# Designed miniproteins, single chains, part 106

Each design is a single chain, and the fold is of that chain. pLDDT is the mean over its residues in the fold that is shown.

## One batch from the design tools (miniprotein)

Design m3688
Fold by ESMFold2-Fast:
Structure m3688 (fold): chain A 81 residues (1-81)
Amino acid sequence: SKVKEYVEKVLSKQGTLENIGPLINEIVKSDRDKLLEELEKMYEKGEITEEQRRALASLIHFAALLVGDFETAEKALKLEV
């Protein structure tokens, strides 16, 4: 799962440039709304932790803002709390 891969990358290297820059670029090019829906579904199934959900939601929120996708950015905020 791309969501599982992304949560591991976000948390393991704590936003280092070698890790986060490429990941942000990948998320910007992805279907961010579907990625966010998969994240929420995985959390509801107990497949990821609350910390993992919040970390990836924050990154999706940032990527969405970079491309002016304010609807997805607002949805991501709900998964950051």
Scores: mean pLDDT 78

Design m3689
Fold by ESMFold2-Fast:
Structure m3689 (fold): chain A 75 residues (1-75)
Amino acid sequence: GSIERIVARLRRQLEEARRLIEQGRLQEAEFVAGVTLGLARIHKSISELIGDEEMKRALEPLIEEAERLIEEARR
């Protein structure tokens, strides 16, 4: 249901992970960011399979942000 809805859902999950970090809830933040990373990677694989370059480009920054949040939660 368009790239925009997928991206918006993943962004909301990353915002939740950042909020959890701010609250000191680091294990929960790592879990939420990890799930979001997995979902973003699945959607990127689908975008590559169907040749959707716009979806692929939209997902790459979300993957990077999820990886940063996981690293931040582990420190």
Scores: mean pLDDT 87

Design m3690
Fold by ESMFold2-Fast:
Structure m3690 (fold): chain A 86 residues (1-86)
Amino acid sequence: SEEDLKEADLFLEGLGRYSRAYGRLVEAIKNGDEEAAKEAQAEIDRAYQETVDRGVELGLSRERAEQIANAARGAAKTLADKVLAS
């Protein structure tokens, strides 16, 4: 359905934003760069808000957009945590 496509697109767009931000966070942590790590954390928070706003723009409820934004963030964080543990 159109709604299913909007949800899938939002999740993938969100995952892309988070993956870039978490990639920068992983690099900053590995390099011991506390300032870069703080900037990456702010970028993750921004990616969340941008994903929620995009979902609302696409016609999803705010609650549904927040659920999808959180799901995408969780997926990206899980991958980042795995990289940092290795």
Scores: mean pLDDT 88

Design m3691
Fold by ESMFold2-Fast:
Structure m3691 (fold): chain A 120 residues (1-120)
Amino acid sequence: MTLKTEVREENGVTITKTYDDDGTLLSVSVRLSRDGKAEVELELPPGATLHVGAPAGSRAKVEVIDGEVEATLVGAQVEKRLLKPGDVIEAPPGSTITLKNISEKPVKVKVTLEGAAAPA
């Protein structure tokens, strides 16, 4: 079993996409590529997972534009929520947000990242 990974840097964000053998998107990971503020819109197909890291010195915000996702915030506390269109989840520094599209339709989300990029 060989997973295909694509890494792209755009608008101050590093986007890593992982696909299965059939070319189905399994996961997307996003992080700041340099210090500052960056925004990216992403579409998650059914069953796909989004990982958003907020390392020390940075923060992340995810807004659901369309569809429903199951969100897990992992940091000093673990919080799990169902998010609907217009809902927002924020990750403080040192936290990670994981969103899973548990629906049968694509989900559209907007990710805002701000602060210091993770050290190399």
Scores: mean pLDDT 80

Design m3692
Fold by ESMFold2-Fast:
Structure m3692 (fold): chain A 82 residues (1-82)
Amino acid sequence: MEHGQRVRVTVAGRTLDGFYDAEEGLVYAQDVEAREAVVVDPATGRGRLLSAAIAEEAAARNASLEEVLAMAEPVDATVEPA
C-alpha cells in the first residue's frame, strides 16, 4: 500500500472508507453517519474504534492522539484496497 491510498475497512459487518498512512503503517477510516472512527494496523487486522461518545469526550478535553487511542475500543478489522 502507498501513502494516501484509499481503502475500505470492514468492522463489525460495516464498511468504512479510509486511507493508508505509510509513515505510521496504519489505516484511518470513519463512519460519518455513526460518527465513529477506526485506526487499524493492516498487517494484523487489529485496530481501535473511536465511538462518537469517546470522540466527543476527547474533543472536549483537547486530548492528544495518544490519549484518544488509549480511550478507544480494541477491534478486529479487514482492510481492502478501494
Scores: mean pLDDT 74

Design m3693
Fold by ESMFold2-Fast:
Structure m3693 (fold): chain A 61 residues (1-61)
Amino acid sequence: SMEEKKREKLKELEELIERLAEVQNLSESERQTLLALGKHLIDTEDWEGFENFVKWLEEQT
């Protein structure tokens, strides 16, 4: 279902941001900004934007 897809994508996002936070010593504010952007892409079902954002996050780790 779409709800299951959104949960899987949210988990992927949270794991990537946690990894980036460890590598880059991100502030709580920076973590929340990245999480909010990714959640917006999931909520609006912008899957191309989400995949591009995930790729960018992976390139930062």
Scores: mean pLDDT 87

Design m3694
Fold by ESMFold2-Fast:
Formats: C-alpha cells, structure tokens, sequence
Structure m3694 (fold): chain A 59 residues (1-59)
C-alpha cells in the first residue's frame, strides 16, 4: 500500500497540474498499480490531488 502510494505520488508530482487527467497520466506511464489492486480506480481525482498536495507540503 505505502509503496504503491509513493509510486503514484512520484508520477503525479512530475505532472500534477498538466492538461492530462490523472487517469490519462497514469495510463501513459503504464502504472503497475493499475494491475496490482485497482485501488486508484476507487479514488476520486480530488483525493489524489490532496495526496499530491500533502506530499509537496511534507517535502
């Protein structure tokens, strides 16, 4: 779980405010997370944005 979250945050941190949707960005990156549990599919874009913002604040 933690490893998957870190992987997602790392990828999203590279393009958090780009024109691509989170789903499109992850698909382009070929995220392994998509194949290993699908938790991201149940999360809202807003929740994922909050994770990115939290990560930036902690960095």
Amino acid sequence: SDETVDEILDILSKDPYNNLSIEELLDKEGIKYHLTGGTLRTMTREEIRRMIELRKELS
Scores: mean pLDDT 51

Design m3695
Fold by ESMFold2-Fast:
Structure m3695 (fold): chain A 96 residues (1-96)
Amino acid sequence: VTLTPEEIADALRAAAGSFRKAAEALKNGDVVTASRYSTAAMILLAVAANSGDPKVREAAEKAREYISKANEAVQKGDLDTAAEYYEKAARILEEA
């Protein structure tokens, strides 16, 4: 099924919202809740990226780079830095 521009925009907004909730959970030390929101956001991001829109694909790639850095920060116990990277990923998707 080909997504409409409105469905793509809704998926990007939902993904951004979930990354922001993941960041909030990390700031509260709740890595489990952050993982759940991050997983949901990544599924939505994959759906939006499969639209074939080059701008959406580029935004998704940049967001994934920040998520990779956030995961590295979590492994080091730096949850505040991880939260900042999730917020950066959310902003990229909101601007797409």
Scores: mean pLDDT 84

Design m3696
Fold by ESMFold2-Fast:
Parts: C-alpha cells; structure tokens; sequence
Structure m3696 (fold): chain A 64 residues (1-64)
C-alpha cells in the first residue's frame, strides 16, 4: 500500500509532537525519520513498531 507524502508527514509530526511534549525533543528527529522510512516502504507494522519504541524510551527516561 502507498501512503501520500501528506499522510507520512502527518504521522511523523504526531510522533515528534508526542516526544517533545514528553521532554524527549532530542529523540524527536530520529524517530520522525524512522517513521518516514517505514511508511515510505509501505511497512505500517514497522512504523507502529517505531512508535512503540519511542513510548518505551519515554517510559525508561521517566523511570530512570
């Protein structure tokens, strides 16, 4: 399945905004690019995996 550039950017922006809001602005660029990479390849499962990883990093930093 092919995603539009607008859909990819919307997903990437959502992930970025979530990370920034949780004090993880330093990781936002990395996860934003990873989401774009997976969605450009049509790999929705990969993109979801990136979001789960980002949430895990947020939780680890909060608990550290």
Amino acid sequence: MKFSDEEIEEWAKRVRDHLIKNGLADLADYYEEQVRKYLRAGDVAGAVGVEIRAVGDALDRELA
Scores: mean pLDDT 77

Design m3697
Fold by ESMFold2-Fast:
Formats: sequence, structure tokens, C-alpha cells
Structure m3697 (fold): chain A 77 residues (1-77)
Amino acid sequence: MVQLPDAVMLQLARRELRAALEAPTDEEALAGIRRVLDVIRTQYPQLVEAVVAEALRLARELGREHLIPAIRALAAE
């Protein structure tokens, strides 16, 4: 299996997390974030902490700070 470089994978994860957080409902946003984290945990476990940090940063940037506790709960799974 050819893995993407960490920097490229983080860029792609950031794009997917942004798309998830732009979803119209909190349920859809959290489902999207869960999907990204599931892929990262399985295929790029070394990037989990960085991807979680990116999700928290994007939640703040996009005015979705109210989702931070739920994102942290997903990260703890």
C-alpha cells in the first residue's frame, strides 16, 4: 500500500473536516468528523493527534465552537 506523505494527508483531512463542519446540522458535522477520524485511526494512526487538533481549530474558525466537547469525545474513542 502506498501511503500519502503526512503533510499531504493532513491537507486532505483538513479539507474533509472543513466540508464536514460546513454541514447544515450538528449531527451531519459530527458524523463527517467521525468518518475522517476513523480513517486516520486505521490508516495513519501517527496523525490522529494532529487531525484532532485541526478539527478543533476549524470548529473555532468556522464558528462551531459549541461542537468542541463532542469532537473531544470522538477523539477519546
Scores: mean pLDDT 81

Design m3698
Fold by ESMFold2-Fast:
Structure m3698 (fold): chain A 86 residues (1-86)
Amino acid sequence: SLGVEQAKEIGEKASEEAYRRASKVLSPKEAEATGDAALKLGQGVSPEVILSRLVSDYGLSRDEAIKLLDLAIKVLNEVGLETKTL
């Protein structure tokens, strides 16, 4: 079994990498939002719930939130979580 600790560690690594990448090209608020999205995706939170939280918690438009969520998904896939795209 994967285990809770393994899922937590993968989510934390994805969050750090997403924040790092976003910080190079986006504002600090957008970088934080991207890291938070990657962490929640790694924890198994649905993309729809994450999108809603990005809008409410960070004051982003839905369009901006979608762009940051897409980046978070890409980073999570690249960090080596088992996905059908790897």
Scores: mean pLDDT 77

Design m3699
Fold by ESMFold2-Fast:
Structure m3699 (fold): chain A 73 residues (1-73)
Amino acid sequence: SMAERQKRIEIEIELGILLLQLFINRDKSVIPKVEELLRELGYPEEEIEKLKKELEEIISMEFSERRKKILEK
C-alpha cells in the first residue's frame, strides 16, 4: 500500500518533469515516455491517444497560442 503510493508519486513527478521539458523545449522525443507513464498510472488507451494528440498540437503552436491553450487546461 505505502510502496504502491510512493511509486505512483514518483511516476507523477517524472511525468510533470517530462511535460515541462515538452512545453519549454518543444522536444517531441519525450512523448513516448509520457505515454508509457500514463499507462503505468492506469489511464485508458483512448484517453492517452487523445492527450498525445493535444500535446502534439500544443507544442506545434506559437508561444502565445501555446500559453493560452495550456492555461485553458
Scores: mean pLDDT 78

Design m3700
Fold by ESMFold2-Fast:
Structure m3700 (fold): chain A 88 residues (1-88)
Amino acid sequence: SASKREEANKLFVEGVKALNDGDYKKAIEYLTKAIKLYDELAKQGDKLAMVARANALYYLSEAYEKLGDFEKAKKYREESDRLMREAG
C-alpha cells in the first residue's frame, strides 16, 4: 500500500541519517525495519519496493562494516547486489 511505502521510506531516510551521524546501531534498527516493509511490498509485486529494499540492504551492510561485523556486512552487500541485478 502507499501508506506502507511512505512508512518504509521514512524509516529508510532516518536510517541513512543515523548512518551519516555515526549512530550505527540506530541505523541498523531503522534500516532493518525499512527492509521488512519493502520486502512485504516487493512480495506483492511492487517493483519500486524491490529497488528500495536493495538500497536499504546496501546501507545496512555499510553500518555493519562500520561496527566491525564483516560477516553480516558481506551477507547484506551480496543480497543487495543480487536484488539490483534482478531489478535491472
Scores: mean pLDDT 88

Design m3701
Fold by ESMFold2-Fast:
Structure m3701 (fold): chain A 69 residues (1-69)
Amino acid sequence: MIEEEIEEKVKKFKEKLANNPDVVIDPEDLERHIEYQTEAARAEAEKDEARLQALAEKYRPAGEELEKK
């Protein structure tokens, strides 16, 4: 199910953040990253590679900023 795949990806991302309790993520960056992961999981479940690529381009700045932290 698409919902299950989205939930699993978001859960793994949150678990990664929870394992670094002293790392402060900007709330806006966190929201954008969760949104990206949710939409990417949806695109993957639908096997829409073109949409997945477009989403990566749209949300690239948020992912890049998160990696810097």
Scores: mean pLDDT 63

Design m3702
Fold by ESMFold2-Fast:
Structure m3702 (fold): chain A 70 residues (1-70)
Amino acid sequence: EPSREEKIEAMRERLRALAAELGADSSSLSAEEARELGERLAESGRVSPEDLRLAAAVYMRYVDEQEARA
């Protein structure tokens, strides 16, 4: 059973792969880019609630980091 942290990392990698295919920076996602990728994932119509929750966790991690820097 992967830990929640491992699931978040797996989702981040999925979002990076999607970003690369959509022309975004796959190695350095901003909070804004992570949010947009999550929205596109949701728009696919084939995302589980768990996938959306994990994508939100990735976005929240970026937001927390940005806020700590402000």
Scores: mean pLDDT 66

Design m3703
Fold by ESMFold2-Fast:
Structure m3703 (fold): chain A 89 residues (1-89)
Amino acid sequence: ISEIIQEILAELEKKYRERVEELERENREEELRKLGLEATKEFIKKLKEKLKKNGLELSEEQKLVVEILEAVLAGDLARAEELLAEGLA
């Protein structure tokens, strides 16, 4: 799983690096936030696809993290908080 995560992060870093640097130089905070959400959605999608292709399952802790991220991306902060509380219990 670590190798799959590193591969996806490397792909996303390469894809988004220049856009992030441009927006940071221009102090475009709202656009940076939107780009971050886009990159996170792509990360989750790629992670699910690569895990499925390799017949690998996420641990319960990893599943919880993915669900929290999906809730945040959907704008459901209440659900994200609920899931985080479950993981800490």
Scores: mean pLDDT 72

Design m3704
Fold by ESMFold2-Fast:
Structure m3704 (fold): chain A 75 residues (1-75)
Amino acid sequence: SAAAQAQAARMRAFEARLQALSDRYNERVAAGDEEGRKAVLEEMRALLREAAAVADPDVRAHLEGLVAKLEEELA
């Protein structure tokens, strides 16, 4: 129970970070800020590396899927 709640909290925190990056990417696109857009994409790739470091394979796969989906949507 406590472990499952901690896992769910980590997933929600990660999802919130991805959503914030998606919002920032859209702001950079609207502003015509090419450098800012590239910087946000690099932060998303950094999150993918963080997800890959997660020891639990189910949690890792879920987080990697979220990053990959967001990168594809923003391409």
Scores: mean pLDDT 75

Design m3705
Fold by ESMFold2-Fast:
Structure m3705 (fold): chain A 110 residues (1-110)
Amino acid sequence: MKFTVEEAREEFEKGVEAYEKGNYDEAEVHFTLAAKIAYQLGLSIAGFLALLGIVYKKQGKDKSAESLFEKALAEAPDSSKLQEVVKLVEEGRYDEAFEVAKAEVEEILS
């Protein structure tokens, strides 16, 4: 397996497509792989943890989602975008939270 920014971006894009189609189990697989590749490249994984947390909320895995959001904020405590994601999730605004977390990941993969 090649660890490149392009491979991380491809897996991220597949995860986004799966999420938008309501295929949350498929989105989890792709975002998990994208996060692992980003980690191996020394990139921040905070945005990927937030995306996975939102996916887990859509799957009804509330405790697992909460753990991922706590880890995301611990990785990037000064991130206003990740603080906004957590607030939107607490308000039940999951698709809006997804767009904010997606933008954070797009900046990391640029």
Scores: mean pLDDT 86

Design m3706
Fold by ESMFold2-Fast:
Structure m3706 (fold): chain A 66 residues (1-66)
Amino acid sequence: MRDEVEEKIQEIFREKAKEKLLNESIDVDELLKLYEEALRRVEAEDPSYREIIEELREERRELKEL
């Protein structure tokens, strides 16, 4: 389910972002990298989420090109 996958990604992203905030080294590029790492981790944990993860990556790419 897309919503379930997104919740997992957000949870991982929040944890990684907290670690970066403690080090005060966070910026937009780092936030994007953390999100991408969360996507890859969720995809690796359950291959059935792969198609949803790829859709999320595609949507992000389209927004970037706007």
Scores: mean pLDDT 70

Design m3707
Fold by ESMFold2-Fast:
Structure m3707 (fold): chain A 61 residues (1-61)
Amino acid sequence: SRDELVAEIRELIAEIERLTGDRENAERLLSLADWLDRHGGEAALRQLREELRKALEELKA
């Protein structure tokens, strides 16, 4: 479940990078995801996933 959550977050970050071309932002988001994964906070990982989903929807609109 947690590994699946982290994988989904990484996929969302990759899609946002493809649409925006913003590698610096992608690197920052990946670092945040790795930090949250290492230091606990599954709720924070779920919140990050929801924020990334929202950002992706805005980019596709």
Scores: mean pLDDT 84

Design m3708
Fold by ESMFold2-Fast:
Structure m3708 (fold): chain A 75 residues (1-75)
Amino acid sequence: DPAAAAEARAGRLGDEAMAFVKKVREQIKEWDEETLEKIAELSGLPLETVRKQAEAGKLSPEVIAAAVRLLNEEK
């Protein structure tokens, strides 16, 4: 079960991974066009798709992973 495997990995990463997901969702409203474009490039999704997800506040796992990666690089 991929969901059970994801839960086990989340357990190893602990509160850090959950804190990043929460931070990403909170920061969606603060994302400018440049940030959305970078996330689209990193996730491999069209900019339109990333923008719609950000406006809806419902991010796919690919967008969340790309945003976490971007936040870690920008410090």
Scores: mean pLDDT 68

Design m3709
Fold by ESMFold2-Fast:
Structure m3709 (fold): chain A 70 residues (1-70)
Amino acid sequence: SLEEQLLEKFKEALENKDYAAALVIVDELLKLNPSEEIKKEVIELLESVMDEIPAEFRSAVEQYIKKLRE
C-alpha cells in the first residue's frame, strides 16, 4: 500500500539522519489518514530517535506525535 511505501521511506530517512525528509513523509502519511498500526509504528520510531533529533526539529516532531495520537 502507499502507507507501507511511505513508512519504508520514513525508516530510510531516519536511518540516514535526514530529519527534514522524515518529517515531510510523516506529514504525507497524516494526509492519508493511515491505520492505527501505522500511526503507532511512526510514533514509536520518532520517540526512539528523539534524543538524536536536532533541537530545531523537536517542536515539529512533538506536534506530529500529538496529531498521530489523535
Scores: mean pLDDT 84

Design m3710
Fold by ESMFold2-Fast:
Structure m3710 (fold): chain A 83 residues (1-83)
Amino acid sequence: KALENLDKAIEAAKAGDKESALEYITQAIREVDKELKMSSEETARLIGLVLRAIGALLDGNYDEAIKDLEAFKKLVEEIRKKQ
């Protein structure tokens, strides 16, 4: 479900829908916490990407938000493959 919520967040960001993008990011974070066992390094990397994406959305920088959300998605996929 985390990857599905990230895809929805990316779609919302592409549509310029900041509120929906933030909601889907929040849902993705909750699902990642439930589904994935992460190292401290992986957790720090994920938090950094999330904070950058949220900051970009709040600033109206949707291109940067999409980039950070795509990186977040790739990190989740990488961690999931290790488990």
Scores: mean pLDDT 82

Design m3711
Fold by ESMFold2-Fast:
Structure m3711 (fold): chain A 82 residues (1-82)
Amino acid sequence: SELIEKIKELKDELIDYLSDVYGIPREEAERQIEQNIEAIERFEEAVRRNEGLTPEEAAEVRERLERDIEELEEILAKYKAE
């Protein structure tokens, strides 16, 4: 999955950001990121199996996830620039 690969690529920077900006322990930040990855994997599996969501609803969820990841990339880019 492109979304999952993107989050995995950002994982180390996300841990640094969450720990530095929000004071979240690194182990907890990693756990939260892994939980989000698992949630996306479950969502993609459910869509593949045509479980619970219409194609339209699945598209809306994917668009939201893509926007959230783009916003996160912008936040991390600003964090790295400082």
Scores: mean pLDDT 80

Design m3712
Fold by ESMFold2-Fast:
Structure m3712 (fold): chain A 83 residues (1-83)
Amino acid sequence: MEEEVLELLLEALRLTDELEDEELARKVQALLLAAAGELSMGDLEGAIRTLEQLRELLKTQEGEAAERLLEVVERALELLREA
């Protein structure tokens, strides 16, 4: 589960390169890195909260890249909640 979630977070980080808004990309990257750091420390609840914040941010955004990022983040949240 942790390995699969980390792979999804790495995919999400790569997808931020497709975001047209550099400020949004930086915010998304910061939240993804925070979630990865929380996971590396065993803080599953913290990681879930950080990804929930990212999910809400992405829901307010338009465009294919933001939609794809939302799908990856929702999949990561599903896996973490099952763990």
Scores: mean pLDDT 83

Design m3713
Fold by ESMFold2-Fast:
Structure m3713 (fold): chain A 81 residues (1-81)
Amino acid sequence: SDAEAQVQALLDQGLKTKAQYSRLGALTLSEGRLLAAQNPEKRKDILSNSDKRVNDLQKQADDLSADYSLKAQEVQQLGSA
């Protein structure tokens, strides 16, 4: 049904968003490690800042993914009524 296709599209967007933010997190950690290697005296601060940024990205990804899941549930309920 059209509703089933819409549910799948919303769930796929949620997964895509998580994958995009996961890649950004991996890049942030890699950049942090490189910067820490170049500045060993500031290593702890650089890695701490990278960890904080990754945590912020994870929270954003979770919030966006939750929104897509809620929209998918709404479409599914309407398709069942």
Scores: mean pLDDT 87

Design m3714
Fold by ESMFold2-Fast:
Structure m3714 (fold): chain A 65 residues (1-65)
Amino acid sequence: SAPLKPDLSDEEARAQVEGIIAFARDIRAPEAVLAALEAAAKEPDPRVGLDRAATIASEWLARHA
């Protein structure tokens, strides 16, 4: 849990994206999903990358859960 403001630092945002990618790889998500997450991790803005990664993960889970 995070007993702080909802704001994330750039470093924390990058760590969150890496966590999403690691989880997706561990559960063997489709190559297209992994490629999209990798692209999100390479975004110049870590916050934009995190927002994109969260959207990709949520959309994939909604379709395949």
Scores: mean pLDDT 76

Design m3715
Fold by ESMFold2-Fast:
Structure m3715 (fold): chain A 124 residues (1-124)
Amino acid sequence: DEAKLAAIREAIDAVAGPPDQAVIDRLEELAKTAKPVPDSVIDEVLERLREATRSDDPARRAAAASILHYLLSIPSIRELVLSMLEPVEDPEVTVDALLAIIGTALRRDAPELAEPMRAVLESV
């Protein structure tokens, strides 16, 4: 599973570039007081995240990469991703599959994380 996790992280870096630790730190702080949101807000944030991974703006890509790396640091989300995702050679296909699984994880286990993600995406 460590090799699989490394392959997923490499795919994120290939598509969106490297994460920004300052963005991850901000996500961790925002998550401490975050509250659950409706699925419609989760779906909106996931679409914005998808757009940000492929943005021509390097700040938006860094925010997207940081969000994805942060979510993979959360045990429940990481476990679901590792159980469902088979990384493939095309990093864009791997990242699209990752986004779909993250959507499922947020709706089931961590709906409160959508608002921190939105705040980060709106700041870039």
Scores: mean pLDDT 87

Design m3716
Fold by ESMFold2-Fast:
Structure m3716 (fold): chain A 60 residues (1-60)
Amino acid sequence: MKKEEIEKRLKEIDAELQELVDEFNRAATVEHDRAKAAEIGTRIQKLSEERKKLVEELKK
């Protein structure tokens, strides 16, 4: 993957993670919606792993 594509994807992931973290905290602490929190949590984990992989790719 080209560096420019990686940088663009990282910006997209960072923006999406910020929104998802806020939604996760609301679902877990305010709504007490376990199913919703679990789904958001899974999405956060998936994006965090993708971000980590992209950062490692940039170091190559």
Scores: mean pLDDT 80

Design m3717
Fold by ESMFold2-Fast:
Structure m3717 (fold): chain A 100 residues (1-100)
Amino acid sequence: SLLEKVKEIFEKLLKEMREIAAQLSPEGREVLQRLIDALEDQFKELIENAKSDEEFVEGYKKLLELTIQSLEDMKSTFSPEMQEALDRLIELLKKALEEL
């Protein structure tokens, strides 16, 4: 099903984000973990509130697009180490959009 495909893409994304977090300083890991937690919560809300598969997919795409934009807008406020990690995250988010 389309819902199952999107769940698999999202679970893979979260796994790859956690792998990036594991390579960072403790402070960097905390920042990325908060982002991961926020994405999981928002994804859960999409599953619970979407009235159709189409609405769910549109909501998921918008969630990723808004997350990418937010990270790009905030990137310059972080350390060079974190900026490199955010670039990798942005590329993962873009790839997740392309897998739909």
Scores: mean pLDDT 85

Design m3718
Fold by ESMFold2-Fast:
Structure m3718 (fold): chain A 66 residues (1-66)
Amino acid sequence: MKLLVEFPAEKAEEVERLLLRMYLEGKILSVERIDETTLIVTAASEADAEEIKKELEALGAKVTRL
C-alpha cells in the first residue's frame, strides 16, 4: 500500500527519523523522495499503513492513501 506524505520543512528530521525506525521494524518496504518535503512510502501491510499515517499526522504531516 502506497502513501503520499507531505510535511513541513521544519519537521523533516523528525519525519525522516520516524520513517527510518519504521523501515528497520519492517513496516515500510520503500521510501521514494519526490521533493524536499514530499515522499511516497510503501507500507508492508494495510495495518502498517494505518500506523504510519497516524504517527506521521501526529508530527504535522499530511498523509494521502494512493
Scores: mean pLDDT 87

Design m3719
Fold by ESMFold2-Fast:
Structure m3719 (fold): chain A 85 residues (1-85)
Amino acid sequence: SLEEQVEFIKELFKSWGMNLSDEGAKALAEKLGVNMPLSLIKRELEPLKYLPKRWRAEVEKRLNAGDFEGLLPLYTGGFIAHKAE
């Protein structure tokens, strides 16, 4: 359920040193798909664990602001490719 995905995402991010609001975790769950298995959610989000500290802080900030659109290109390569300097 959406509620289970939200709690799972919050716990996952907390284990990586990031704190998500209920609104931020819900927005992320909705963008990933409410029927996505928890194992696939973990796999999809795991690249965020390996981002530099400055980028993890930006991820936390943007997700808590509900700005998931700016983050998807970041870890899926599109935004990284555009920002590569």
Scores: mean pLDDT 69

Design m3720
Fold by ESMFold2-Fast:
Structure m3720 (fold): chain A 87 residues (1-87)
Amino acid sequence: SPFPEGAPVSSFSKEENLEYARVLVREGELVVESAKRGLLTPEQLESAIRVVDFGIELAREAGDEETVERLERLRRELQEILEELKR
């Protein structure tokens, strides 16, 4: 997976979960660039979308609307690329 596999969320504070969501924004930006270059398989894109969805939930629980919006934008880009590959 292009994203780090998660530490147990149940052991994290709200602040730690938000920092993890912010890491997923940075990693997601790199994943989108790799996807745009045709470097990712459909299976890798589907995995990346699931990880971004997890990050959206963490950011929503933290109440950070800016991080939610950034992750939702990354999700839309990844979904568009995936749909183009699946046709």
Scores: mean pLDDT 80

Design m3721
Fold by ESMFold2-Fast:
Structure m3721 (fold): chain A 83 residues (1-83)
Amino acid sequence: SLEEAIKLLEAFKEEVLKYLDENNIPYDEEKINIGLDQVKELLEAGEVSLEEAIEALEKALMEVYNISKEEAEEIRKKAEEKA
């Protein structure tokens, strides 16, 4: 459902911020929130699937914060377990 998808995106954000904090990686929380809100709007409009939304966020983390694909996948797994 859309509600479950939004819950997963929110859990994903929490796990991302936790990872960045635990690894002392500097970040702009406002920028992260803007990006997440844009993805939520596209998801609510039916313009992207949940899978496409998560994959786009994983790629952004890898590119912006130099997080490995394996670490991004672990963050996603923790978010899915929390949601």
Scores: mean pLDDT 80

Design m3722
Fold by ESMFold2-Fast:
Structure m3722 (fold): chain A 120 residues (1-120)
Amino acid sequence: SEAIKLAEEALKKLEEMLAKAKAGTLSAEEAEELYEEIKELVEKVVELVHEDERVSEEQKEELSKLADEIIRLTNHALHYWERALETGNEKDREEAIEYLEEAVKKARELIELLRKIEEE
């Protein structure tokens, strides 16, 4: 499945972003680049599923909501991470990591939903 492969690549990039954030090695430029790549991959997953007539409207809605949550959570992580780098505020760093951990969780849920849809 192309959709599953794209979702797995998005998860890999989210896990890379999280690992580098935890290690304190994630630059603002790299964070922004990873966010844009994750967003593009997740949006392509939604496009592929939306064009698939075999997928129900309820499944399309559930998948779109989950995709929107992944993008939203990763965007919040980016904003808090950039703030943490500018101010040195540890709470902003912790908040960014928490948003990334939730985004990783939602990306795993997206992959499981895609597998369920395609293996019916």
Scores: mean pLDDT 89

